# Ledger of designs, part 56: designed miniproteins, single chains, continued (2)

Each design is a single chain, and the fold is of that chain. pLDDT is the mean over its residues in the fold that is shown.

## One batch from the design tools (miniprotein)

Design m5928
Fold by ESMFold2-Fast:
Structure m5928 (fold): chain A 96 residues (1-96)
Amino acid sequence: SEAEELLRKLEEALKLAEEGDTERARELYLEALREASEEALAEVFYRLMREEAEALGFSEEEIRRLAEDAARYLKAALEGPEAAAALAAEIQARYA
């Protein structure tokens, strides 16, 4: 799946960083995030968050919504700090 492929690419980038190749690691990490769909990124976040969030009492619907908001925020952040700030304000207003 696209989510599984994204996870593998992110793990490869982290391994390069641990080996000291931080420039290549950073470039692969950003490329993987830029090329991934918002849907694939949301699925990755959902999978990473699910067990811990369920232990904290969040429902599946709430966890999926958090993962979707996180994916949307990260995609906006990749476009620039102004876009990320505007979206962060929108998301915060939703949970206030």
Scores: mean pLDDT 79

Design m5929
Fold by ESMFold2-Fast:
Structure m5929 (fold): chain A 85 residues (1-85)
Amino acid sequence: DIEKQILEALDLIENGNVKEGIELLKEILESKGIKLPDVDFSDLEKTLKNLKLMLEKILETFPDLSEEVKSRIEKLIERIDKLLS
């Protein structure tokens, strides 16, 4: 179930396991044929920008996600935008 995998990735990211969560999101998107750049985890700004891109691609690729999952993704994007401001 794709939604369960997305929820697991969100839980990892929200609990500070950002690398593992990003890697899971990348695997999900690549399974749908979406090509993604490599993430430089040594640079926080680049990591956050790539995380935002992947989250936006999840919303684009899976429009039928539950409102709960969409809300969690949107809130995480808002948190990233505040950190990049």
Scores: mean pLDDT 83

Design m5930
Fold by ESMFold2-Fast:
Structure m5930 (fold): chain A 84 residues (1-84)
Amino acid sequence: AEEHAKLALEHAEKMIKAAKEGNMEEAIEHAAEAVRHLKKAYEEDPELALETEKKIIEKIEEAAKEDPRVYEAAALGAKKFYEE
């Protein structure tokens, strides 16, 4: 649970960095990995996963105010993970 929550945050931070650098393919991959680890955290510890998700959302919202590509990467990564 703690490992997956930590990895979800780390991948979210890497996604934000890659998106700001214009590395959209890498950003989308990190976004998909963040969603994957967050889902695993929810299966093991829903309370920790919810707090982790809130932190990820806050980081994405703040970063997206400076660069809208952050939102695009997050949305495309989630879509890639769910194949929708």
Scores: mean pLDDT 84

Design m5931
Fold by ESMFold2-Fast:
Structure m5931 (fold): chain A 64 residues (1-64)
Amino acid sequence: SLEEQIRKRNEKRRALMKEQLRDLFPDLTDEEIDELIKWAEEHGTLTPQQIRARVAELRARRAA
């Protein structure tokens, strides 16, 4: 069904996003990467600048 195709695409997209984020930001923990993915899904289409800004926030929280 269309719903099944959407679920499959979402699962694959999340898995690919996690791998890509780990490659781009290898210093991030699994928890930080999962938080970043959740934040991105909640806020829709994000620019690379917005993603980098959120990563900086996660790093700052870890340093505090």
Scores: mean pLDDT 78

Design m5932
Fold by ESMFold2-Fast:
Structure m5932 (fold): chain A 69 residues (1-69)
Amino acid sequence: SPLEAMVDLLLANIDNTSTVLGLAQLALSQMESAEEIEEFRRLVEERLDLSSPSTQALLALIDERLAAF
């Protein structure tokens, strides 16, 4: 799925927080529903290291976007 492909791309760049956040911002800007963003958040929590600074920053960005719905 496009969301799984995006999470794969984020995981490949996990040591580069700036790249992860830039890619996530572009992906989130194209998401039109809270349900799609919630699924993206779930995949991030499932597949990325939650102790990583990149993952923590990414989850904060996703939560800010969800609050806008």
Scores: mean pLDDT 85

Design m5933
Fold by ESMFold2-Fast:
Structure m5933 (fold): chain A 98 residues (1-98)
Amino acid sequence: RAEELLRKAREELAEGVRLLAEGDFEGALEELEEAVRYAVEAARLGHPGAILVLRGVAAAAEEGAERARAAGDEAAAERFAELARRARELAERLEREA
């Protein structure tokens, strides 16, 4: 069960990165948020791989904030920046409790 959730988290992260590369900020945000949800659930079930997914989401969201800002989409840039901070904070918390 935890391994399936982690697989889904990785798939959503990969999809979010792909959509970000295509300039679909809304789609990227949706997939990255889903990756966080699956990763957190996998972590709750004891899967250590969730930390790497959350760090991946933080990195992708950080890139998303920069790309959205360059495109003049300040609302999307703010949402990406908030997502990056949340994912990073979650990864740090899980690493401390592991």
Scores: mean pLDDT 87

Design m5934
Fold by ESMFold2-Fast:
Structure m5934 (fold): chain A 70 residues (1-70)
Amino acid sequence: SRAEMRARGKARAREIMNEAVDLGLSDEQLAEVGRAISDAFATLEKTGDLAVGEQKFEEIRERLRELAES
């Protein structure tokens, strides 16, 4: 259901943001991550495609690793 998709996405977003904070990302980098999460949710709302949403969240996790090396 849409509610289950939103709950799952929200839980994933919380995990990603907690990981970003734990990695010591700057306020600027945290803002970038927040925008990416918002875009992932917008894509989920527009497409209704769980696989697309999961792919977007995985891309954000890869970006966390890049930002942590900066």
Scores: mean pLDDT 80

Design m5935
Fold by ESMFold2-Fast:
Structure m5935 (fold): chain A 83 residues (1-83)
Amino acid sequence: MDEEAREMLDAARRSREMGAGMAGRFQLDGLARGPDAMERARRTIDELTAEDADAGAAARKAMEDSLELFKKSKELQEKLKKS
């Protein structure tokens, strides 16, 4: 495998660990990069829901889980700085 492919897989794994969401049929990884990605994710979820209701529901949950994990990561970082 190419080094770039390994970096991409590692980034995807880290994104999941940080709550980047499910299998990655869509760009939920962008959610961790900025607030505008959240709006894009909503549009993608709507499209997925129209094509596949189960996939749409899973994507929505993944987005919520990603936000929760991202918030917890932030809280942990703040606690570490205070300590």
Scores: mean pLDDT 58

Design m5936
Fold by ESMFold2-Fast:
Structure m5936 (fold): chain A 95 residues (1-95)
Amino acid sequence: MVRIEPPVLTAPAGGSVTVTIRADEEGEYDVALVDARTGKVVGSARVHIPAGGEATVTISGLQGPGTYGVLVTDGKASPEGPIGRVLGGAAVRVE
């Protein structure tokens, strides 16, 4: 299981978001910052998390005011398949 903290946060336009990701399983995790209105990825990071550990990630790419999401995936997207399984998310309100 993956947990993202905080699950809801506010950030300024043109700024960045910082989240802590906790994972039960060791692995590489993809983190995407997505504009909720367009569905477009505006920022991303990849992190390695040890079993039962955590990583703090800062993602820049916030454009204007609105709602964004932080999505954590397992980083194991198949070449034949969709973007990796979504394991968790956080909501970002940009003022």
Scores: mean pLDDT 75

Design m5937
Fold by ESMFold2-Fast:
Structure m5937 (fold): chain A 91 residues (1-91)
Amino acid sequence: YEELLKERKKIFEVINLAEDAIRKALEFAEEQGKGEEARELVKKFGEAVRNKDWKEAAKYLEELARLAEELGNEEIAEELRKAAKAFEELA
């Protein structure tokens, strides 16, 4: 039971980290005319999180990071990659 609570707390912390990076990425992508592509990736990420598919969630965060990098924002890309790694460590 206590291990289950620790696991749930860690999952919420990782989701909060991802949400902050995702928000920045969505705002930046929208400004660059790529908001629709970013929203599609975020939707797939949300579906993966609901299914507890942490590996798939990490994959979509990595794809969102690549989009941010292609658009010239390495800082947002690094924040998203940190979140992706945290999700991979949950798997």
Scores: mean pLDDT 82

Design m5938
Fold by ESMFold2-Fast:
Structure m5938 (fold): chain A 109 residues (1-109)
Amino acid sequence: SPLEKIRELFDELIRLAAAGAPKEQIEKVASELVELIVKNNVTLEDLEKYLGPEFLRLMILAYLGELTEEQINYLFDILIKKAKELGNDELVRIFEDLKLTALSIVRER
């Protein structure tokens, strides 16, 4: 299903970011993820339901220092840029809010 593929792509994106993977690999996966979200009209409610565990994992990795501030900034700036290119302002806001939450956790630990 599109939602299952979105979950898999988000998991892969987090793993690549945590591993310090090359920019080209991160951009490729991020582009595929954002395009799939936009093309399938995935709502915030769908993302919360299907990516809730993945968002929690992201926050745990940020808390444990497995994702640095630089890695979080880099990952979300790519996602935000792609969402803007596709004209999805709601998705831009979602990624900006998620970025701020992850950065808050890294800075407060």
Scores: mean pLDDT 82

Design m5939
Fold by ESMFold2-Fast:
Structure m5939 (fold): chain A 69 residues (1-69)
Amino acid sequence: MEILFSPEELKGVQEAMDLLREGSDTGDISKFREALRLLRELAERSTNPVQKQAFDALARHVEDLIRQS
């Protein structure tokens, strides 16, 4: 799988992953919701179809985590 991120996109992914980790550690569902919002914004702003698919896939994974909580 070939995914190319800009430094800004990579930072956004790292922020989302940190939010997911904090949500898991603290049980704070609002952290998962913030991560989901950020990933959706990254997907909407992406001009690269491959990167957009990657962000959409991550967003769906986070949605599933929220639904199971």
Scores: mean pLDDT 76

Design m5940
Fold by ESMFold2-Fast:
Parts: structure tokens; sequence; C-alpha cells
Structure m5940 (fold): chain A 85 residues (1-85)
């Protein structure tokens, strides 16, 4: 949404695509830092917050991408997702 794009630019992000890349990079860092159980728990909390924000700004494409990320369960799947961004 236009309002969400303006908020992202004010926060130093160029686009929803940059936000998505930053979230994936954060999830990869989480999986590198914590054991698998803790990493999955932190991933869930991060994505729940991001999805709530995307819903607030009514960004259906970002919601869909974040829900796709929620379904991924391994570091290798996250790396493959990141590679096509």
Amino acid sequence: SEKFKRVLKAAGYESPEEVLRRIVDLLLEVFDTYDEEEARKRKQAILDTAIDLAKYYNDPELIQALEELRKLSTKEELEAFRARL
C-alpha cells in the first residue's frame, strides 16, 4: 500500500521487497545463532509481528510472502527463498 511504502521510506527502507529481504536475513542469522527449537520459536514471533504489520497497512503481496516464509522449516529452505529475492 502507498501508506506502508511511505512509512518504510521514513524508516530507511526503499520498498516492501527490501523489508522482506531484511526479514529473511534476520531469520538466517537466528538459525545460525540458536539451536533448531529456539530458532523456530524466534522465527514464529518475528513473522507474527511482521504479518500483523503487513495486515495493518493492507499489503496482500507482503502478507502472502510472509505466510510462505512461515511454512519453511529449515535453514536451507530459507537460503533458497533468499536466493530468488
Scores: mean pLDDT 78

Design m5941
Fold by ESMFold2-Fast:
Structure m5941 (fold): chain A 83 residues (1-83)
Amino acid sequence: PPPDEEEIREGVIEIAEASLLTAAKHSPSNEKAAASFREQAAKSKNPAVKQALLAMADALAAGDEAAFRQAAREYAEKLVEYD
């Protein structure tokens, strides 16, 4: 992790988490939001991204906002750490 990267990384993760949570809350239902994330996972070529999208979908289907936020943060972290 370079000297200036940590603040940028945290900012990107925070924005991604907030944006994903906002999109989920504006969905007509948790099941519709979960179906959307599962469709995105099916189109993903990256196994780590696919797993994170499925985790977000499962959390939404369960109505677990804390689990959704954790999965969204992990998804954002995987995007930042992508080589």
Scores: mean pLDDT 73

Design m5942
Fold by ESMFold2-Fast:
Structure m5942 (fold): chain A 73 residues (1-73)
Amino acid sequence: SKEDVENYKKAIEEAKKLRKEVLTLKEQGYSDEEIRAFLEKKAKELIEKYKDNPIMVSTIKLTKKALEDYLKS
């Protein structure tokens, strides 16, 4: 449906914003511990905000895991 397409586009937009925020903090010299704390808080806020949208929730969870793995390397 048109609604499903818009929900998918919104999920991609939120994932891109989260990635950009994390990468910006890394470039600004924040510690990996501080960035992980930010990511944990921001991901929880987004999951709660979009709790009734499974596509968004899954997208945020996957993006969080990918960024956590990036920060460990």
Scores: mean pLDDT 85

Design m5943
Fold by ESMFold2-Fast:
Structure m5943 (fold): chain A 85 residues (1-85)
Amino acid sequence: MKKEEIQKLEEEAEKLDAQVRELDDQVATLTRARRDLLARESPEEAEPTVRELDAAREELERRRAELEEQRKKLLEEKKKLEEEL
């Protein structure tokens, strides 16, 4: 039964890793949009959109941190179960 629990934790950790990667891609997209906007516009003209992009990035980075913490906990639990075998 411990082997089935280890496998389940590994699968859950892989799903969280995939979600983190998707969030990283979204953060990269927003970062690129921010850079491109600042290259085209003056800082003053870009400010409202930059503020919106920065807020969106902060939300994604917060969610990423939460998923990474969950993944770390699953991997720590998996390691404990593996050590009990």
Scores: mean pLDDT 82

Design m5944
Fold by ESMFold2-Fast:
Structure m5944 (fold): chain A 65 residues (1-65)
Amino acid sequence: LSEEERERAARALKAAATYGMSAPGSARAIAAAQEAERLTGVPLDPTASEEELAAQGRRAGEVLR
C-alpha cells in the first residue's frame, strides 16, 4: 500500500471506531458515519440504536483488513 492509502485506511479505521463509540443521532455519530462511509463504502445509519452503531463500526473497520 502507498503512504496515501495507509493514511486513508488509518483515517477510515479512526472514523469507524469513533462512530461505534458515539451516541445515536449525535453530531459526532453523523460526522463519523459520513467519513467512514466515504472511506469504506459501507452504509451507516447514525440514528440506529447504540448496539447497532457499535456493530456497524466494527463491520466498517473489518473491510479495511
Scores: mean pLDDT 77

Design m5945
Fold by ESMFold2-Fast:
Structure m5945 (fold): chain A 103 residues (1-103)
Amino acid sequence: SDLVRAVELFMESINDLVKLALDEKDKEKREAYLIHIQFAHQALLRWLAEQGAPAEALEQVRAINKEFLARVEEALEKNDKKAALEAVKEHSQRLLAIAQQIS
């Protein structure tokens, strides 16, 4: 499925950005990575809408994106690499489940 593949590639990119943010010691540069992660999620949501994703699926994606961004921000504030990577893993699983349902 093109939708599933796109979400897989998206989450690989997000995982890389989260790892870069975890390795970054400068607070302003870490904030820039968080902003990039946020913009990437807004772009994904827009793209899913353009692919004809149902309104209910878009609402679910919006909700889990919000939860994920909050979890990553908290993990970065605590310098908790394990919590950040667990958030990425759970987020990937949730987005892939939605992509599979709407494929």
Scores: mean pLDDT 90

Design m5946
Fold by ESMFold2-Fast:
Parts: structure tokens; sequence; C-alpha cells
Structure m5946 (fold): chain A 109 residues (1-109)
């Protein structure tokens, strides 16, 4: 199931790209949410692998690019994802994640 979840996330990234190209914001947001939920499930089980960290960064970048289009529920899920990653980071990377979490908290108010 681990390899199957990674493949599902990779397929979701392709679908996000297609939806973005087609300006289908509803489908793009849906696929971002599904990808964030799958990554949260993987990250709660253990420290992120190289593959999980790479997929996480791509999804975070895409979500932040379209942050104005994300629902409150999806912003809360994205915050949970960033908080899980933060537990495994130190120094400058952790500081960057703390700043992103603050920005999400401000948008959730």
Amino acid sequence: SYEEKLKEIEELLLKIGEAEENKDIESMVKYIKEAVELLLELLKERKPSVEEAHLLMVIVILALKHIDKLSKELLELLKQLLEEVRKHETGESKEGLDELIKELEEKLK
C-alpha cells in the first residue's frame, strides 16, 4: 500500500498540472487536497523518505501558488502537513516552515 500511495500522489500531481493548464480551478483544488491527505497519512507513519520529501515540496509549492483559491478545510490540512514536516526539520528549513504556518494561520482567521 505504501508504493501504491506514492503512485497515487504522482498521478495526482499530473492531474493538478493538467487542471492548471485547463484553468479548471475546482479540479486542481480537489487534486491538491487528495495529495495533501495522502502525504499526511504517509508522514504520520514515519520520518519522510527522499521521495516523500520531494512530493511534499512540489505539492506545497503548488498549493502556495494558488493559496487564494483554497478552501478553509484545505488550508487547515496544508497546515497539518507543514506541522508534520516541521517535526523532522532543523535550522533554516524549520524557520521557513514556521513562517509558512503563520501565514496559513492568518488566512484561517
Scores: mean pLDDT 76

Design m5947
Fold by ESMFold2-Fast:
Structure m5947 (fold): chain A 84 residues (1-84)
Amino acid sequence: EEEELKKRREEAKPYADLFDKIMEILSSDEEVRKIFIETAAEYLGIELVDNFEENVAKIIKEIVKKNISLEELEEIIKKTEEKI
């Protein structure tokens, strides 16, 4: 249905834009990556461990599990930028 296709496109585009921002943050220096992970964990209520890959996996799992909205993801990025 046309409405379904429009909804998927609208949902996909903002996620693509946010993904680009997240990739820029993760491709930055170690301190910027740490600030992003700590900010996301604080926002999502995740307990961090000493492993970067495990922390990233926990964040992704909680985003999927809680069906985190686009607006909430934008808020996490904004809070990360405020701490840099």
Scores: mean pLDDT 70

Design m5948
Fold by ESMFold2-Fast:
Structure m5948 (fold): chain A 87 residues (1-87)
Amino acid sequence: MSLEEALARLAEVLATATELGPELREAIRDAVAAYLAAHPQLTDAETVANQLLQLLAHRFPDLQVSRALGAEVFAEAVRVAAELLAA
């Protein structure tokens, strides 16, 4: 999956998501994996999550996510990035 495809999927799932369910978790994992593949020099999980979500916000400026869901998405992106960087 390309980074652009993964970001589009994540935005689509987030547009209808009310909680951190399995589909949203899978979309986050795919987006983090694609971001790491595009930026192999990144080694810090929080940096990966921050840069990925900033890119998502830039590409999809009309995407509205609640503060609570946004915090859960960030935490999941950090968790997934840490797992993938440790592998």
Scores: mean pLDDT 86

Design m5949
Fold by ESMFold2-Fast:
Structure m5949 (fold): chain A 96 residues (1-96)
Amino acid sequence: IPLYIPPKLLLDIVLKMDKEKKKAYSGLDIIMYVISWAFQNGRVTIENAENPSNAVFIIDLSGTPLEKIVGKSKLTLKELQEKILEVLKKEGILVK
């Protein structure tokens, strides 16, 4: 479900899923929520934009609760996906 989710709501969802286990979301759903939020809030920059073949999308989590969860302020899309999945697995949240 690709809906905009503020970082606080994403954190609340993750914590609620761990404590209550009332509903399991796929890791992909959570990743897509974060990506959609980042694009909608101007938190995506393109590195090497002058060379499109080498362009890399960087997501800026600075000043958000996600920065503390992930442990890094700026990540590539791939790094973000890997870090979210790692956090979900460490907190015992079902990722399918």
Scores: mean pLDDT 63

Design m5950
Fold by ESMFold2-Fast:
Structure m5950 (fold): chain A 113 residues (1-113)
Amino acid sequence: SNFDKLIEEFKKKFEEVAKTLPPEAAEVVKREVEKFLKEVKELYEKLLNGEISFLEFQNKLTELIKEFLDSVREKLEALGVPKEEIDEILTKLYEILSNFQEKLLEEAARELS
């Protein structure tokens, strides 16, 4: 499916960021990514089944992205990663997430038409 292709593209872009991280930080962020993608998949399935509206999907996806970035920040801070390094990591993750969100919303609109 086009959804599965978007997930794989996101994972590939994320792996490029993960390669720049210390191993402990990379493991923490990878677990957060796995959790995020599972929640996105469940949300997308609810949209396709007609359980939620497109607007509700868009709003919930935005909240999942925010919660993901907040969780990553908190966990990297707990590991003692410097603030400047955390800000660089989150900036890169935000760029990947923004592209993913845009493409996923376009795909969702196509599937509902």
Scores: mean pLDDT 88

Design m5951
Fold by ESMFold2-Fast:
Structure m5951 (fold): chain A 70 residues (1-70)
Amino acid sequence: MTPQEKLDEFLKEFSELEEKIVEAKKNGDYSTAQKIADEGIKKAEEFRKEYPEYKTFADVVISVFETLKK
């Protein structure tokens, strides 16, 4: 896979995780929402480590998930 294909896959995965967090919060399941957000942050940190050229995109995703965790 090219780095661009990896970035597209990463962004798609994070959009799906955001939907799951929003759904959990709507149901009052904040513990599940926090768990999904923590997994998302971990994945973004791993992506940033593997693809430093995409650090800015990963940093934005981490910030979004940290905000959703609150």
Scores: mean pLDDT 81

Design m5952
Fold by ESMFold2-Fast:
Structure m5952 (fold): chain A 99 residues (1-99)
Amino acid sequence: KKAIEYALKGAETGNEEYVEKAKEELIELMRKLGFSEEEIESLRRMLDTRHPNLTNKDIGLLIAMLAATLLYGEEMGEKLLELYLEDKEKALELLRELA
């Protein structure tokens, strides 16, 4: 849940510190769920890659959606993606409930 909480703060504020805390909490969540260290390092490299079209708010929202998908399953991830594509605010509201 802390991964979603920090990621949501990053998504709302654009604050890099919250995005970095969200990354660490997401990694810890993956470790707790039994993902391999290779899988965790692959995700870390992806999240640390510089993307010129992604803001800290975008990265925060992506981490929040990933963490929610890991905690609540693929169907929740699909629902969040559908809400995001129609109205980002509806996705944020659902993420706040899951935090």
Scores: mean pLDDT 79

Design m5953
Fold by ESMFold2-Fast:
Formats: structure tokens, sequence, C-alpha cells
Structure m5953 (fold): chain A 66 residues (1-66)
């Protein structure tokens, strides 16, 4: 729960490095929840993930926002 709260805070603040590290710890389901709750930050994060070749993150966000 603390890691999930930190991920949501990092999404709101655009802290891409922290978002990546926390997402790795939380797993896909918790990341998807954070993305749905923070659509603006999630969109920015998805663009960064796509550029870095981390397609899984961008696809997860696309599914969450659909």
Amino acid sequence: SAAAAALEQALRNGQLGIIGALGKKLGVDDVMKAFKDNPEGSLAFARELLELGLRLGAEALAAALA
C-alpha cells in the first residue's frame, strides 16, 4: 500500500524514474490501478515508456484508459 501511494504521488509529480522503480515492485495490477487514477501523469509516463522501448507499460496504460 505504501508503494502504491508513492507511485500515485510520483505519477502526479511526473517523476519518471521513481514511477519505473515503483511499478517494478508493485506488479501489473497495482500499476494499472495507479494509471487509471492518474490519467494525465499516466499518459506522460506511457509516452516515456514507449520511447525507451518498454512497450508493456504503454500497452498497459492504453488498456487502462480505454
Scores: mean pLDDT 58

Design m5954
Fold by ESMFold2-Fast:
Structure m5954 (fold): chain A 102 residues (1-102)
Amino acid sequence: SQKELEELIQRILEELKPLAEELSKSDKPTKEKALELAEKLRELLLRHADPARAEALLARLRAEARSPAEALELADRLLAEGADPFDVLVALLEYLLELARE
């Protein structure tokens, strides 16, 4: 069911809130573990996302978000506006990975 999948995606988004904090503020070992988890989730979700739409959402995250917390809030708003959950989650994970590496 698409509704069951959307509910699971919403739960993943809620769990990404502490992950975003770990990626920005935690010690190096905790950050590396969070980074590996984010990369694994991104690879899984990419199979269901549209690459062009995900890239457009990522560009918006880069332009509008100034922190991982703001990126999560923007992702919540995009989902509420009817954006595809897979496209949003892929864009969000790419943004968090980008911030974690630099």
Scores: mean pLDDT 74

Design m5955
Fold by ESMFold2-Fast:
Structure m5955 (fold): chain A 109 residues (1-109)
Amino acid sequence: MEEARRYSLLAAELARENGLPEVAELFERGAENPVLASDEEVREVLQEAIQRVEEGASVEEVLGFLARAVAEANSVDLSRTGLDIAILLRRGAGPQAALDVLQGHLDQV
């Protein structure tokens, strides 16, 4: 949980810097969450995030979706994915970059 907590707090900081205080609060909630996501739950969340991007979701919308998932049940994989998507948002990266990150994390679960 130390790594999941650390990645969640870093994602929260970046979300707040991007003017998304509600998303930051969800990641902060996830950092303190004792409920752990299983590998199956992580795969389901990442697959749904990929589908949302393919259906036209923005990087910001995907970050919000991941933040809600982390707040419900956290993992190193989900919180690290959230951090990577938050970094993409800060850089002004588009949906294709988000797909590449999400697929890369899914392949490692």
Scores: mean pLDDT 88

Design m5956
Fold by ESMFold2-Fast:
Structure m5956 (fold): chain A 63 residues (1-63)
Amino acid sequence: MSREEIREIIRKLVAENPDAVEKLREALAQGKKGINLKEIHPDAPDIYVSREEAEEFLAELEA
């Protein structure tokens, strides 16, 4: 799965689940080096997203 496909999955999860952004921020605040998308939503694919990817995505949402 490409980096772009992973970002599309994250965007869809956030759009369908308003609390997903908060869960992602919480995981990063805990000092995790990354997060599995299933930690955000049980229907999400078992895909590991790096801390850098997650931080970049959150910055895009805040812009």
Scores: mean pLDDT 73

Design m5957
Fold by ESMFold2-Fast:
Parts: C-alpha cells; sequence; structure tokens
Structure m5957 (fold): chain A 86 residues (1-86)
C-alpha cells in the first residue's frame, strides 16, 4: 500500500540527517558511514525499512502512550518493498 507521507528520496534524506546526528552525538563512524549510504542510495530495501522502524521507535518513545506508538508503527510505517521499488 502506497500510503506513505514521504517519497523514497525524502525518506533517505531524513534518515541520512538522523544518522549524521547520531554520529556526532555518539562519536561513532559507523553512523556517519550509514548516513552517507542513505545519501547515495546504496542501501537495500530491508536496510531502509529497518532504519525507518528504528527512527520511528525513537521518535514515538517520547510519546507516553504505548497504544499511540503501536498505531503509528502500524499505520504510518507500512513502508513495503513495493513502495521502495516505486
Amino acid sequence: MKRVKLTREQLLKILASKYETLAKERGDEVYRKRAEKFKNGELTDEEILEAVKEIMEEVLSANPDPEVRQKALDEEIEFTKEDLAA
């Protein structure tokens, strides 16, 4: 289902920015290299979906309602391999 708020390009840009921030905060080159791969589009669909899930879990952890977190994961991160291929 193609009900994603972001295009693949916009998603990759956001993920690159988030991992760049993590690289600065944690001083770990692994995050910086991963950010560069997002910018260059060198990642598999599985890696992109995993990163989306990770970032959304971090964002939603600031919300005190676990049901709201679960709903957002189910409704807003229905980013399928078909959506990444389109």
Scores: mean pLDDT 62

Design m5958
Fold by ESMFold2-Fast:
Structure m5958 (fold): chain A 71 residues (1-71)
Amino acid sequence: SMETIYIDTTGKTPEQVLEEVEKRVGPVRLIAWGGGGTNVPVIIFDSEEQAREYISTQPRGPYGRLVVSRV
């Protein structure tokens, strides 16, 4: 299931954002967020297909960025 959590992404690399996500919810494969900020919604996806479908339906802005996690 798709989950959303809020993270401070300011000054963080994709890998650092992934680490913060995994500290809260455990291992994840795919996440997406729209930019840097102190309280940014980060979406966690079960599959790349789900992630691409979601991003393609969103307006320009948040969630336009896809990051593939690595375990």
Scores: mean pLDDT 70

Design m5959
Fold by ESMFold2-Fast:
Structure m5959 (fold): chain A 60 residues (1-60)
Amino acid sequence: SVIKSPAEATAEDIANAQRDLEAAKDDLEKAQRAGASTEVIIAKQLEVIGLEEDIRFLSA
């Protein structure tokens, strides 16, 4: 295992969360374009919001 400084660990976590956020945003956009149900779109919006909150937390 690689021992990381707190700054290095945070940067990696932010990078991973950013990738997850991009994937979630793409998934939401695809669902919207496909005319998915309101329930599905709301679920995808909540996923995006959760990931944005995680990034804000990690970036603070």
Scores: mean pLDDT 79

Design m5960
Fold by ESMFold2-Fast:
Structure m5960 (fold): chain A 102 residues (1-102)
Amino acid sequence: GKAKEAQEWLIRQLIRLVRQALEEVEEYKKKGDYEGALLAVEITLGLMRIVVGVAKILGAEIPEAVDRALDLVDRAAEKIRKGDFDGAIDLLREALELLEKA
């Protein structure tokens, strides 16, 4: 039904956003650009929240994996603020794996 289609759309959008953030953070790490990496993750988190809000309006049930992925991406931003690119990358990879299993 429409709720299942909205949930499948949600998961696809979140996977795309997290994958893009992971790629961007890896590139910013090569440059030592913490500000660029932080902005990329914060924009991604904001867009993820918007996509979740849209899915809820469409009647999608939000899997627990989505809330956990949002927390992991938020924690990745905290890792970048502390100068820990590798910790941020690990958390983004965990978020991606969690969403791919949803």
Scores: mean pLDDT 90

Design m5961
Fold by ESMFold2-Fast:
Structure m5961 (fold): chain A 84 residues (1-84)
Amino acid sequence: ENEKKKEEILKLAEEIKKKYPEVKEIADLAKEAIKNGDELMARAALWVLQERGRELLETYGEDHPKTQEAVAELTEVQNFIDSQ
């Protein structure tokens, strides 16, 4: 049961990566999915957002505007979750 949900989340994550290259678009998708109670989409979007943030951190470092944008978007999504 848990393994099937993980596979569905990973498939959604790959689709999100193809469709939404921008960090803000992924963050907006995550917030909308959370608001609508779409757990699988919310988890997939959060996973992509976290992975993108990590890649930007490793490539550009903490002080780069792209890395700071990814961290800010992750923080906004986390605050949105905490407000629900």
Scores: mean pLDDT 80

